# Ledger of designs, part 42: designed miniproteins, single chains, continued (4)

Each design is a single chain, and the fold is of that chain. pLDDT is the mean over its residues in the fold that is shown.

## One batch from the design tools (miniprotein)

Design m13437
Fold by ESMFold2-Fast:
Structure m13437 (fold): chain A 95 residues (1-95)
Amino acid sequence: MEALKLASEIGPELAERLRAGELTPAEVAELGRELGLSDVIVRALELQAEQVLLAVEVEREGLTGEEALRRLEEWARERQPEVEELQKKIDEMLA
């Protein structure tokens, strides 16, 4: 429940700061820890921040279409097992 509230209230602000280069994924994780979030939720936020930065890099390099999708797919494929494990832990915490 707290993760959804965080995403709805401060998610857009964090995303904007990430795109502006004012914030790193590690700093997003630190903010989550300061808010008293669990390690699972902190790691999920860090991965979300990494994805935002990857999208910024793709745009900066002028990659479009299949090249952009390939870069994003490679990132997602590398992190798929971790994302699935984190989702299971989040589901268990909410049950």
Scores: mean pLDDT 72

Design m13438
Fold by ESMFold2-Fast:
Structure m13438 (fold): chain A 97 residues (1-97)
Amino acid sequence: SDVEKEAQKKIEEVKELGRKAVRGLEEAAKRAKEDPSLAAEEKKRVEELVKDMERKYQEALKFGEENPKYKDDIVKTAGEELTEVNAAGSYALGVAS
């Protein structure tokens, strides 16, 4: 169905954003470690990447409320991706501090 395809697309978009965010956070940590003069800039980038994933998680919650049949799958996927992003973000903030 069209709704099922939309749900699958949103799950893939959540996974893609999570993967890109973790990669960006790892890059930010590496740059801050290799050049401490960039620490403040990389800290801002880390905060933005985490905020973007938090926003995507809220979008997933809304989609789940509007589409109860797919709620468990999309909310679980978004929650797992947010957990990974928060872990990588916490590490990157520690390196940039």
Scores: mean pLDDT 87

Design m13439
Fold by ESMFold2-Fast:
Structure m13439 (fold): chain A 106 residues (1-106)
Amino acid sequence: GKKERLLELLKEGRYDELTLEDVSILQELYPYYRPIPQETLLEILKEIGRRIKNNEESKEIPPITLSEIQTLLPVPKELLDKIGKEKAIRTFGPLALKIKSLITGV
């Protein structure tokens, strides 16, 4: 079904194929994403895929832990473990911080 398709896309790192309908399902599965506008969440998810594909890392280490990244972003644990802690924080940290600010935003 639609839920199974979403989980397969996330598992395979096919973030570029995600749609607004996939984002709506993600917000049903993970209620903490509900405060984020669907278009904004979709852009962040696609940016995860872009950073992986382009091997893009932040020059500075973002002020976030790997554990927070694992909680805030739908990135497979196996991928985070494979690339290592520092690289995972440099790659995904900025996006996890964006999610964190949008979830906790006033």
Scores: mean pLDDT 85

Design m13440
Fold by ESMFold2-Fast:
Structure m13440 (fold): chain A 90 residues (1-90)
Amino acid sequence: IEELERRVAENPDDALALARLATAYAAAGEPARAAEYGIRAIEAGASDLEVAAIELALAVALAAAKSQGDEEAAAAYREALDRVLAAAGR
């Protein structure tokens, strides 16, 4: 994560690095940051495959939060996923 953040700081329009950060933050339990970097990746021109990977990572994290009964985490991942879907036009 920190290495990807450094790469994005040096090249803020690196869609691939932004998409990888979004996926990494989703897996790390950081839904708000995952959404932020995911939206930035989409705006920077991330491919459909990269966007799909972000959506999948958020959906998997949402399912995990629901399975463990963490309603706050589930709500945060749901909101993050909705924000990314809206930015992707779906």
Scores: mean pLDDT 80

Design m13441
Fold by ESMFold2-Fast:
Structure m13441 (fold): chain A 80 residues (1-80)
Amino acid sequence: SEKVEEFRKALENAKTPEELLEIVRKYADEAVEKGDSEFLTELTHLVIEIGIERKIPVDVLQEIARLIVDAWKELAAKKA
């Protein structure tokens, strides 16, 4: 998916934890708005993969995980 590739590039270009969190929030919110569970799944995998590869601090990874869990809860509520 072109959207998945755009997201990967955005994550790879993020220079600070704040930029990374903003990118994840933006793409997760869009996935929730569109009901795109497939993209939210791919987003979750890519964020964890890149976070580990870039040795992002555990505190930042925990904030990202919380943001993603909240996005999944919102998506599930919209589909109910």
Scores: mean pLDDT 81

Design m13442
Fold by ESMFold2-Fast:
Structure m13442 (fold): chain A 90 residues (1-90)
Amino acid sequence: MKEEIEKLRKEAEELKKKAEEYREAAERARKAAEENERKAKESTEREGAAYQSAADINRVGADVSEELARRYEEKAKELEEKAEKLEKEL
């Protein structure tokens, strides 16, 4: 049983690290979207449309990365709660 608790805690830590990586990816995508939105306003109508399209893609990328980070965080929490329950039963 102790090995199972240790395994669950290790898996939770790895999932938390993965969630942090996706949160960093989401932040980078948001900054890229904001930069492209700014360039769209400063550009000609034709070039502005291209920058706005890039911003929209970056916004979608940020949303996807945030959703993945949230799922990894929730799964890590579930594993931590399972490990805690097993410890209390020992």
Scores: mean pLDDT 85

Design m13443
Fold by ESMFold2-Fast:
Structure m13443 (fold): chain A 97 residues (1-97)
Amino acid sequence: MGVVRVTGEVPREKAEEVVKKMEQLIADAIAALEAAKGRPVPVRVEIKVTYDEETGKATIEVTITGPREDALFIARVVKAYLEEVGKAEIEEVEALP
């Protein structure tokens, strides 16, 4: 199994709307991948939002856990969306034993 993290930065007032749209994109991406592969896609997605009161920005961290190929596919979709609305980075993290 793999763990992939996508980190994005957006204006604080847009964070809630961005998270909502991102959740829909993740659901659509999982459904599309399941349809293409003819099997369930066993990924877990965790979203964490941290607000910076001084800069007025929100950091959105999306952690995707699952088979490496599936997790990376979903992470790529998330990164592409976050890059449209702000800055985004992707990091592959080793799964804990």
Scores: mean pLDDT 79

Design m13444
Fold by ESMFold2-Fast:
Structure m13444 (fold): chain A 63 residues (1-63)
Amino acid sequence: SMDRELQLKLSEGAKRAKELYPDLPPEDLTKAVNAVLNGDEEKIAALPEIAQKAAEVIKETLK
């Protein structure tokens, strides 16, 4: 199903972001995942810079 595929891609993007940014707090990673899932660019822009970079990694995984 599309939902399963989306969840797998989000999980993969989150793993990649965590590997690239090991100092990223788990709460900020969760916020980045949720903001990307909802297409909420304003929430992404409000995140710390490291979490904004994580959001871009997650977006690339969703393509």
Scores: mean pLDDT 82

Design m13445
Fold by ESMFold2-Fast:
Structure m13445 (fold): chain A 71 residues (1-71)
Amino acid sequence: SEEIEELKKQAEEYLEKAREAEKKGEEYLELGKKSSPTTGSGYDVLGVGYYVEAEIYRKKAEELLKKAEEL
């Protein structure tokens, strides 16, 4: 049904946002490793923040996919 397709599309959009956030998290953590201790701590905080954002997006996608399967 159109409703199932829309839920799956929204879930795919959240999974893409999660992948982008995780990639940014990895990039910032890598910058932290290569930076001075002062600068590196700022990058580590940003990196962790992006990983938390990725987890939130993945949970939203999981809920949408579960709704699609229950229809």
Scores: mean pLDDT 85

Design m13446
Fold by ESMFold2-Fast:
Structure m13446 (fold): chain A 92 residues (1-92)
Amino acid sequence: MKAKIEELVEETLEKIKNAKSIEEALKIVEELIKKLRELGVSEEEILKLEVGALAAVLTHFNIRTPEALEIVQRAIAGEDLKKVNEELRKIL
């Protein structure tokens, strides 16, 4: 199971890197979430991976507003990932 999750994350990050728009990148993130649920990954683990994927989208499209950087910093610091995820989706 872990190896399949790692493969999906790697594939998703590579797809985000090659995405032409934020909208395309968000679709790639949604596909990752769907596949993780199909694998029976816990909602807590899915949330962690979703936050990481959304942070990769911010980085790839050079979204460097003070708000975006603060949200990413708070995620790294161990803030409530559900709140971080909601805030990341609002700025994308």
Scores: mean pLDDT 76

Design m13447
Fold by ESMFold2-Fast:
Structure m13447 (fold): chain A 73 residues (1-73)
Amino acid sequence: AEADALVARAEELVRTLWENDYSIEEVEKLFREIEELGWRAYQLAPDDEALRARMERVAMEALFILNIKKAEE
């Protein structure tokens, strides 16, 4: 489904955040993209608990990486 593809894209972006040494500006940009993908997926499948759990995990991981990068400044 379209919502599944959006969540899969967000999961891919989080994976690149873990695997690459991005600048804080790049991490913030990718974090915003992940948030947009999550919002779009929610609009398409608001009652899908499994997709929600996947997006919550992705959002948590992205926020964790962003906070680490901010602390390294």
Scores: mean pLDDT 82

Design m13448
Fold by ESMFold2-Fast:
Structure m13448 (fold): chain A 119 residues (1-119)
Amino acid sequence: SSELQKILSMNFGDLLQQFKDPSLSQEQKEQILEQLLLKTREEIKNSSDLEKLYKSYRALAELYPDNAALHAMLGETAMALKKYKEAVEYYEKALKLFPDSKLLKELLEKAKEKLKKAE
């Protein structure tokens, strides 16, 4: 779709800014979240210092606590750091802010499975 092509061409900061637009449909928010998480996974893969990346996302989430995408990005980074309990907590916060997200529900269940296996 033309909307998906537009989202795919946006940079990380533009996607994060767009996600907080209250005029967005559920489907548009889900597409933007998916792209933000794909870009976050690329940042994680290319990061020389995951703890620094994690601290940077935490600082942003403290400034914008109602942005579900920032909590989901923290969940992804916590997963990469094997901080599975923290990952569950971040995905739960994201899901409270965006409760109809199928993507966040799937990520939360994966984080819970990792937490169970780590215990």
Scores: mean pLDDT 81

Design m13449
Fold by ESMFold2-Fast:
Structure m13449 (fold): chain A 135 residues (1-135)
Amino acid sequence: SEKFKKLRSLLDEAIKAARTDVEKAIELMKQAIDVLESIKNPSIEQVKQIIQDVFDVILAIARALGVPEEKIRQLEVEYTRLLILWNNPNVSLDDFIAALEKVRERILELLKDHPEVAEVFKRAMDVIIKKLKEA
């Protein structure tokens, strides 16, 4: 869909901007969240792709802000947990949503000293979870 292409384009621009302009990356993420919220009935596969893009942006922003490498590694571990669940046929959508909610909580704790990044991540995850629950 056209909206899905725009959403992914905004997230790609955000990851590129994160290296030199964190404020621009956050603004592009806010625009991407608005586009995601406007998409009616995204497929589960589309939502999974957006989760991947959101994590890529947040990791890039965190590195640019000088978040300690130990915390970056913890963010990567949380992302890896979600990747493992994506291809597990024994994990239901409800189980995946529950795991995603726990990952959101843990990442918000890791980002608590960077409130603007924490807030945009929270908004992205809240919309993602909402779209998954509507599926």
Scores: mean pLDDT 86

Design m13450
Fold by ESMFold2-Fast:
Structure m13450 (fold): chain A 64 residues (1-64)
Amino acid sequence: SEEERRERLVAQAKEFLENLIKKGYPKEKIENIADSMIEAFSKIDPRVAEELRKLKEEALKKID
């Protein structure tokens, strides 16, 4: 279903961002990557873009 497709995309994006944090990417780099993904999806699937904004906030909160 369309919802299952969105769930898979969001899960993959979450894993990708968490992997960048684990590898020690700087906060600014992670933010730029997340923003690029959000911009790309905002034109294709606004619901995925909204979920990516939430993932961005969660990712940035994990960086000390």
Scores: mean pLDDT 84

Design m13451
Fold by ESMFold2-Fast:
Structure m13451 (fold): chain A 82 residues (1-82)
Amino acid sequence: NPEEIAEKVRLAAVKAYAEVKEELTEEDIEYLQKIMTEILRLVLEGKLEEAAELAREAIEETENEAVKKVLRAVLEVIEEAK
């Protein structure tokens, strides 16, 4: 169920974000919002492999460990959904 997976992805992102919020700049938050919007769109379309690939690419491109932590939490949910 794509809607249930999307909800788990949102919850994982919110939980990780709460732990690292003080380590995120405004630019990091904007980046995460953009990437999360794209990931959630792919998840809702049932494109879990593409969503996982986007998350992995975003983890590789960022140097901020706090951003990586949020994206890794999201990636784990997507990978467990299959």
Scores: mean pLDDT 87

Design m13452
Fold by ESMFold2-Fast:
Structure m13452 (fold): chain A 75 residues (1-75)
Amino acid sequence: MHMEELKREAIERVKAEMEAYVAANPDISEIEALEKAVELADRVSDELNLSLKQRAEVIDEAQRHAVALVDAAKA
């Protein structure tokens, strides 16, 4: 089975949790959102037993999404 499927699931879970977190914390700074994205990505990656490479990719995608959410909230 594709390891890519688990990575995609991890990214989807982190994005959903980030969206909920930003919605609950409208005054969140960009740096706080990035820190939360890394925290959530680490936790979900550990739960799904992702490789170090896949964990890094999930963290990268989570951080990109966090920046997009903060930018959208300020538009």
Scores: mean pLDDT 81

Design m13453
Fold by ESMFold2-Fast:
Structure m13453 (fold): chain A 72 residues (1-72)
Amino acid sequence: MPEEVREKAARLAAHEAVERGLPDSWLPALVLKALSDLAADPNLPLPEPSGTAEERRRYELALEVIDRLENA
């Protein structure tokens, strides 16, 4: 997967998880949703980063989820 798509999908998943108050167990579903949304519209606008430690933690977990999906 291109690095740009990986980063965008992780940002979308992390942001949605924080906004909706969803647990980390939802990140794989949110990642798959983000990848599907980006496949439909590669120029999908990204949310502004909140700069919070929680959103950063979710972002890093989402990147790990994507890396595991690529190696499965």
Scores: mean pLDDT 80

Design m13454
Fold by ESMFold2-Fast:
Structure m13454 (fold): chain A 120 residues (1-120)
Amino acid sequence: TEEEKLIEELKEKIEEMRKLVEEMEKNKTPVEEAYEKIKEKLEEIKELYKKLLEVSKDESIKALAQQMIEVIEETLEELEKILEEYKKTGDEEKARKELFEVVKRTLDELEGLLKQMEEE
């Protein structure tokens, strides 16, 4: 179904983002570049959850999709605040650490909720 295809695409995109985040952290990617790449991937994942919300007839899946959108929105806001502080302080190591801690927490949460959605 269209719903099953969107769930599989979400799983793939979240796995791709996890790998990207791990690689950027290992390579010490500059904060602004890491932020832009993370923002782009989170916006892509958010749009897939919005599509899932539109096509699903399952109220449980809709509720989970809405929760995931809210998690992503909150994460984007938190990441923007980290970037704003970095622009004021110039402390790249602190900003990079905080950025990756926030993103990894979000990915753990998204992976957990997606697994619940797949097992329903």
Scores: mean pLDDT 86

Design m13455
Fold by ESMFold2-Fast:
Structure m13455 (fold): chain A 96 residues (1-96)
Amino acid sequence: LQQIIDSFNEQNSKLEEKQVEFSLVDENTLKITFLGDYPPMAVIKVLYDFKVISEEEVAKAKEQIDSGKDYVELKLVNPEKLPEALEEILKRQQEY
């Protein structure tokens, strides 16, 4: 899992402007830091659509983002789905 996150962060750093950074707080907790102008909730939506996070975590993330927080910590329900979700996030950020 860490290797996949490291790979995503490296690819994200090659965009015109780095948009997000992911890190693992623990085995089941993902931290997302929002760095660029790419909409934070668009990142959260992909994680939800791929079933990486629960609906409760989406609501929690939205509340924190709407309050002006530039990072969120999310509980992973299907960490095995994270690679597919990260690939989709990177693709969408490259097209943005």
Scores: mean pLDDT 78

Design m13456
Fold by ESMFold2-Fast:
Structure m13456 (fold): chain A 74 residues (1-74)
Amino acid sequence: STPSLESLLALTNILADELRLSPADRERLKALLTEMVEQGLSVEEMIARLEEEAKTASPRVRAALRQLIQLLRS
């Protein structure tokens, strides 16, 4: 089953604190997740989008994206 938007945003806040993401990176990730869920993307489409974002992301943002991908694969 697809995790709720609330769960994805909660995990993003935890990861942002643990990885010390900038406020801008935190808000960008939250906006991306909100957009994907509101557009009704499938789990596979969400994973593909997050993997694409990870290709050009900074190491800390990439680590956060990897954790979000793992949650979606569960």
Scores: mean pLDDT 86

Design m13457
Fold by ESMFold2-Fast:
Order: sequence, then structure tokens, then C-alpha cells
Structure m13457 (fold): chain A 58 residues (1-58)
Amino acid sequence: MKTVTGTVTLEVPAEEADEAIARMKEGFLANGASEVRVVERKVEGDKATITLEVTVTL
């Protein structure tokens, strides 16, 4: 089996960061990702920048 990892970065309103993380995790898992984890969460004022690591096992 092959394992592929990639990162996805998104910017959302800080108050929606937890919802955005949950929705992105569900979306990636539904589309064949084996694992999704938050590797960075940066909040600056009213904005949050979130970096996710997505793992797919082929």
C-alpha cells in the first residue's frame, strides 16, 4: 500500500474556525482520506488561518 500526505490551508472568520475544521475533516474523510489532522491554527484578530494535514492510503 502507498501512503500520500498533503497539506491544505484555509482562512476563515475566527469564530467559525472550529466549524470549518470539522467540516473540512468530514469532507476529506468522505472523499477517501484515511486521516485528517490540524497541524497549525493561527488566530489574528477576527481571522483564523488553519493548516490541515491529509493522509490517503492507496
Scores: mean pLDDT 80

Design m13458
Fold by ESMFold2-Fast:
Formats: C-alpha cells, sequence, structure tokens
Structure m13458 (fold): chain A 71 residues (1-71)
C-alpha cells in the first residue's frame, strides 16, 4: 500500500485558539494517528502525518473532530 504524507500547518496558532499547549495538541494528534495506524511528527510549526493513505485520512478526520470538540 502506498505511503502518503500530509502536512497540517500553523500548529501554534491552532493550539492557542483551542487554549491548549502545542505539546498537548501534538500528543493528542500523535495518539489519534497511532490509533488509526499512522505516525505524527512536529517539524517546526507543521504537524506531519505519514502512513498508508486510508490510515492518514482516518487520522486527519479524527484530529479535525477533536479540534471541533475542544472549541
Amino acid sequence: MPTVTMRLPNVKEVAESLGVSVEELVKEATKIAEEAGATARLEGDTLILTGPAENVLAAVKRIGEWIKEKK
């Protein structure tokens, strides 16, 4: 299965808008990604998701849901 990479920029701004630390946001996003079968890494102000396309898409959807839940 092809490995894909998705970039989620402006992590600091998103964390500030939610009232959480960048560390907390990255920790939760990493947990969600791992549960979906993908990996997450912070590079500068960009969260990088890597894995099989289906798993990365599932991780992105769940991260988006978590962000909406926090707002």
Scores: mean pLDDT 81

Design m13459
Fold by ESMFold2-Fast:
Structure m13459 (fold): chain A 82 residues (1-82)
Amino acid sequence: SFEELVKKYKEEILKMFDEIEAETDPAKRRELGLKALQKLIDYLNSPDPEVREALLKALQELADEDVRFRGLKYFFENLLGV
């Protein structure tokens, strides 16, 4: 379902960002950050509107729950022109 897809993306984003925060090597942290960003961009460029809408809703819910994701939400809103 759409709600299950939103939950899946929230869990995936949280896991990626927890891995970035746990990394103490600046070069590895940068690599993880770039991989996370690319993955989010790939989802937002999906031809499936359900994938795009589920990711945007996941980012919205994360931004509402955790201040760390507010900047990320604004970045993607600006990137998409939404």
Scores: mean pLDDT 79

Design m13460
Fold by ESMFold2-Fast:
Structure m13460 (fold): chain A 84 residues (1-84)
Amino acid sequence: EEAEKKVEELEKKAREIREEVKKTPVSDAEKLRRLLEEANELSNEADKLGKQSSLEIQKRAILVSAEAGVAAIAAASGAVVAEK
């Protein structure tokens, strides 16, 4: 139950990173690199939470890791990612 609140926080953080990548210009390579590192760190935290938790939390942690991975690819490429 406490783990559910943690995964919700990670989900919000993943959305914020993705939105920042979309708003960051391609010329701002240093900011994009920082966002890439934050996305990788978020993915690692989601993996740790998933290992300790129920299948429902594991599924949500995997989705957070996937969103962080998409944000990382967008940051590294300097591209805007459409996630619909």
Scores: mean pLDDT 72

Design m13461
Fold by ESMFold2-Fast:
Structure m13461 (fold): chain A 59 residues (1-59)
Amino acid sequence: ATKEDIEKILKGELSEEEAIELLSRMFNAPVKPEEIPYWKERLKKMVELAEADVAALRA
């Protein structure tokens, strides 16, 4: 997924259907509507770790 897709998921700017599709692709796992908050928290943690690593490499 692109950075823009990730930002849209985290901001809740996507429909339920779009969020499920993107999260399912990113985690390669079936995502249920009730699990969206769980997967959003996992995605947020992964993005925070990746951004910290990228910042360290650019410094």
Scores: mean pLDDT 72

Design m13462
Fold by ESMFold2-Fast:
Formats: structure tokens, C-alpha cells, sequence
Structure m13462 (fold): chain A 97 residues (1-97)
């Protein structure tokens, strides 16, 4: 099964650079944990930053392969991402083989 996790974070423009570096470190840690859970050699990670007049929006996308038996642990980890104070939304999409 193909799994895509999209997490969106928001920070003030004054905190944008600190938030970006923090989110990068979180993304690296979560990608490592996702790889360990699923047995993948690597997890695809992309980070997109959008600046508005009021705030910075940081979108992190994880793409990986998971077995049906691994999905509950992947969902649990995604919920941990959602618990971050800067997190606005987390979306999980699962595509069958």
C-alpha cells in the first residue's frame, strides 16, 4: 500500500526561520521512525514553505510503502506529528496496491 502523510505547520513571520529549522528536524526524525516501522530503506520527504504577509506555512509530505498490518503504527506516528504546537493539520492518504 502507498501512504502519503501531509503535515502543515504555521508560524509568525518573526519566528519563520526558527520554525522552519525545527520542522526540518522533526521531519528527519519522523521519516527515520516511519522507515523503521515499515522496513523501508528510505522515506520520501518534501518540505515546502509558503510566505504570506501574516505568517509562514510549512508543508511536509512523507511518501512511503506500508503493509496493512503496519498502518496502525503509521497512523499513531502521524497523530504524534499533529500534537506539535505549530501543527495546523495532518492528512493521511492510503492508496491500495
Amino acid sequence: MKVTITATFRASMEDAEEAKERVKKLAEEFAKRLAQITGNKSVEVSIEVTYTPDHAEIKVTFKLNAKPSQLPKVEELARAIAADPLAVSVKIEVTPD
Scores: mean pLDDT 82

Design m13463
Fold by ESMFold2-Fast:
Structure m13463 (fold): chain A 118 residues (1-118)
Amino acid sequence: MERVSEATVETETADGRLIAAARSLEVPPAPREEMERRAVEVARELVEKTLKEKGLELVSEEEPVVTYDEELDRVTAVRSATAVDKEGKRYRIHAVAVVAPAGRAVPGGAGPSDVSTR
């Protein structure tokens, strides 16, 4: 019952070639921390997959950037790397992993939490 979608886009820039790889994953309801861990792992896998499939050598890798969107209950992890091909052409790899809980987001009937017992 997990939905997965993946897309890869390549473009040429003044500084070399940009490869943007994205994967979206719907998971069973889980704590934010677990979704963040999953997103970071998927972003790492996307970088490794891109390097292997394109025959690229890793030059440098940046620390993953993780953000949480409270309105969408969605975690996004972004990992960026620089790589070169066997002819020395520079590639920038931008891997984006999006993790969200599976199910329908309906407005909840949860009562107001503003009852202060001070």
Scores: mean pLDDT 75

Design m13464
Fold by ESMFold2-Fast:
Structure m13464 (fold): chain A 99 residues (1-99)
Amino acid sequence: SAERELVLAETGLLIRIIGLQLDVELGGSVTEEEMIEEIKKGLRELAELMVRLGLSVEQVEEFKKRLIKQFKSMEVPEEIIEELEKLFEEAKKELEKRR
């Protein structure tokens, strides 16, 4: 199921973000810059998955809005939210071309 694959990928990314934020906050091995780059990588993989699964533009928009709300509640840096918006808009354009 496309929905199941997307939910698993989203959940994995959210767990990874929490772990990275905690490592940075506790002064661990991960820097804030490394955290941002790892999250951006996860977002690129998520956008590629949405295109591969053949989501509708409407499904991508709904998922984008939900994920932005979650990221804001987690105090994710604005740079990551901007990258998410860019990647999801690019995914929507690619999906529209495949219609």
Scores: mean pLDDT 86

Design m13465
Fold by ESMFold2-Fast:
Structure m13465 (fold): chain A 65 residues (1-65)
Amino acid sequence: GGGAATSAEAARRAAEAGDAAATGVSAWQKFLAGGSPELGRRGVAAAQAGDAEAGAEYATKAAEA
């Protein structure tokens, strides 16, 4: 349940999630060019579990692998 008092926090989280998603998309494209499919899948799973930071981290590592 959300209240008006949490709208600023929700907006901040949405902006961070958007930035993390954009970073993840870029990393995902690099991973498709030769990165690790396992790390890419783990990144998606982490993001879906609510850990967007870990998701972005895994996506970046997948792109570099």
Scores: mean pLDDT 58

Design m13466
Fold by ESMFold2-Fast:
Structure m13466 (fold): chain A 67 residues (1-67)
Amino acid sequence: EEEKKKRREVMILLEKLLQNPDDQATRDRAAELMKELGYEEAAQAVRDGNFEEARKIFLEKAKEDNK
């Protein structure tokens, strides 16, 4: 339940970062939530400014966690 809410928030934050990549607060929040969910590789991609790659990694791991 709580993990589903965090995953939803991450997707919204990633979409915001694709529109406004200089939003440091959104970047920090997305990376922290990803780390809390165990998606450390995606969190690092967000820190590096690779939001497309971060989204891809996040979606692939979320799919595997639900199989």
Scores: mean pLDDT 79

Design m13467
Fold by ESMFold2-Fast:
Structure m13467 (fold): chain A 88 residues (1-88)
Amino acid sequence: MEEIKKLAEEALAEPDPFARQKTLVTGALKLIGEPELAEEVGKLMDELEKNIDDEEKVEELEKKIEELVEPVKEKLEEAIKKILEAAK
């Protein structure tokens, strides 16, 4: 619970919605035991933010992120729900 509470506090403290989503997603991946995947997804999200005006590049990066998280999608969604619930 301590790690989940820390992630909830960090996410709520982030005023930028993109950075908040990145914190939630990468933090949730670390919680489910996927720290290497969290690092890779974080890098792709950083690239997406840098290329936000390039629709083709955004679509390519979103697809890569979706493919990377697909095997753990259910666990990731569950972890995000737990983080958000801990914030209440």
Scores: mean pLDDT 78

Design m13468
Fold by ESMFold2-Fast:
Structure m13468 (fold): chain A 85 residues (1-85)
Amino acid sequence: GKNEILEELDELKALINSLDLSEELKNQLLDLLDKLKTLIDNDATLKEIGDVLNEIEVLLEKLTEEDQNKLREILSKISSLVESL
């Protein structure tokens, strides 16, 4: 449910803060996660949520393959939970 998505978003934020990323990239990712959280809290459409998830995927291409894989594990859980809404 919604609370499970919010829990996974908090885990994703913690992971991003633990990675050796530029401040610019870190802030861009965290801003998109905050936007995603707001959309989930406000019962936004699947299209609006999907658009933000796509923006996150674009930023992930700037990371190492190892860090991309770590973030994608949590993002795939979020996507599965969103599809169940």
Scores: mean pLDDT 84

Design m13469
Fold by ESMFold2-Fast:
Structure m13469 (fold): chain A 97 residues (1-97)
Amino acid sequence: SGTELMRETVRKIKELLKEYEQDSSITPFQLLERISAVLLEAKKEAESRGDSKTAQLLEQLAGRILFYVTLEAVTGDKANMVRAIEKDAERLLKKGE
């Protein structure tokens, strides 16, 4: 289901964020590339199934993540970025239910 796809996508993003917080060698650009790959594959799956609602929620999540990663690159506040992404991902997951 679209809800299961969204939940699995959010889980993968949270794992990438945890790795980013624990590994100072990962750049904001590399984090963005990894998250974008996860979101692109999820969006393609949603579109292939005709699930326009889930595809749109994934697009919204992608835009929010780009904003927060860009903000973190300027501020250096990784904890704030992670918290903001997790909160918005969970909100969009709930909206998709």
Scores: mean pLDDT 85

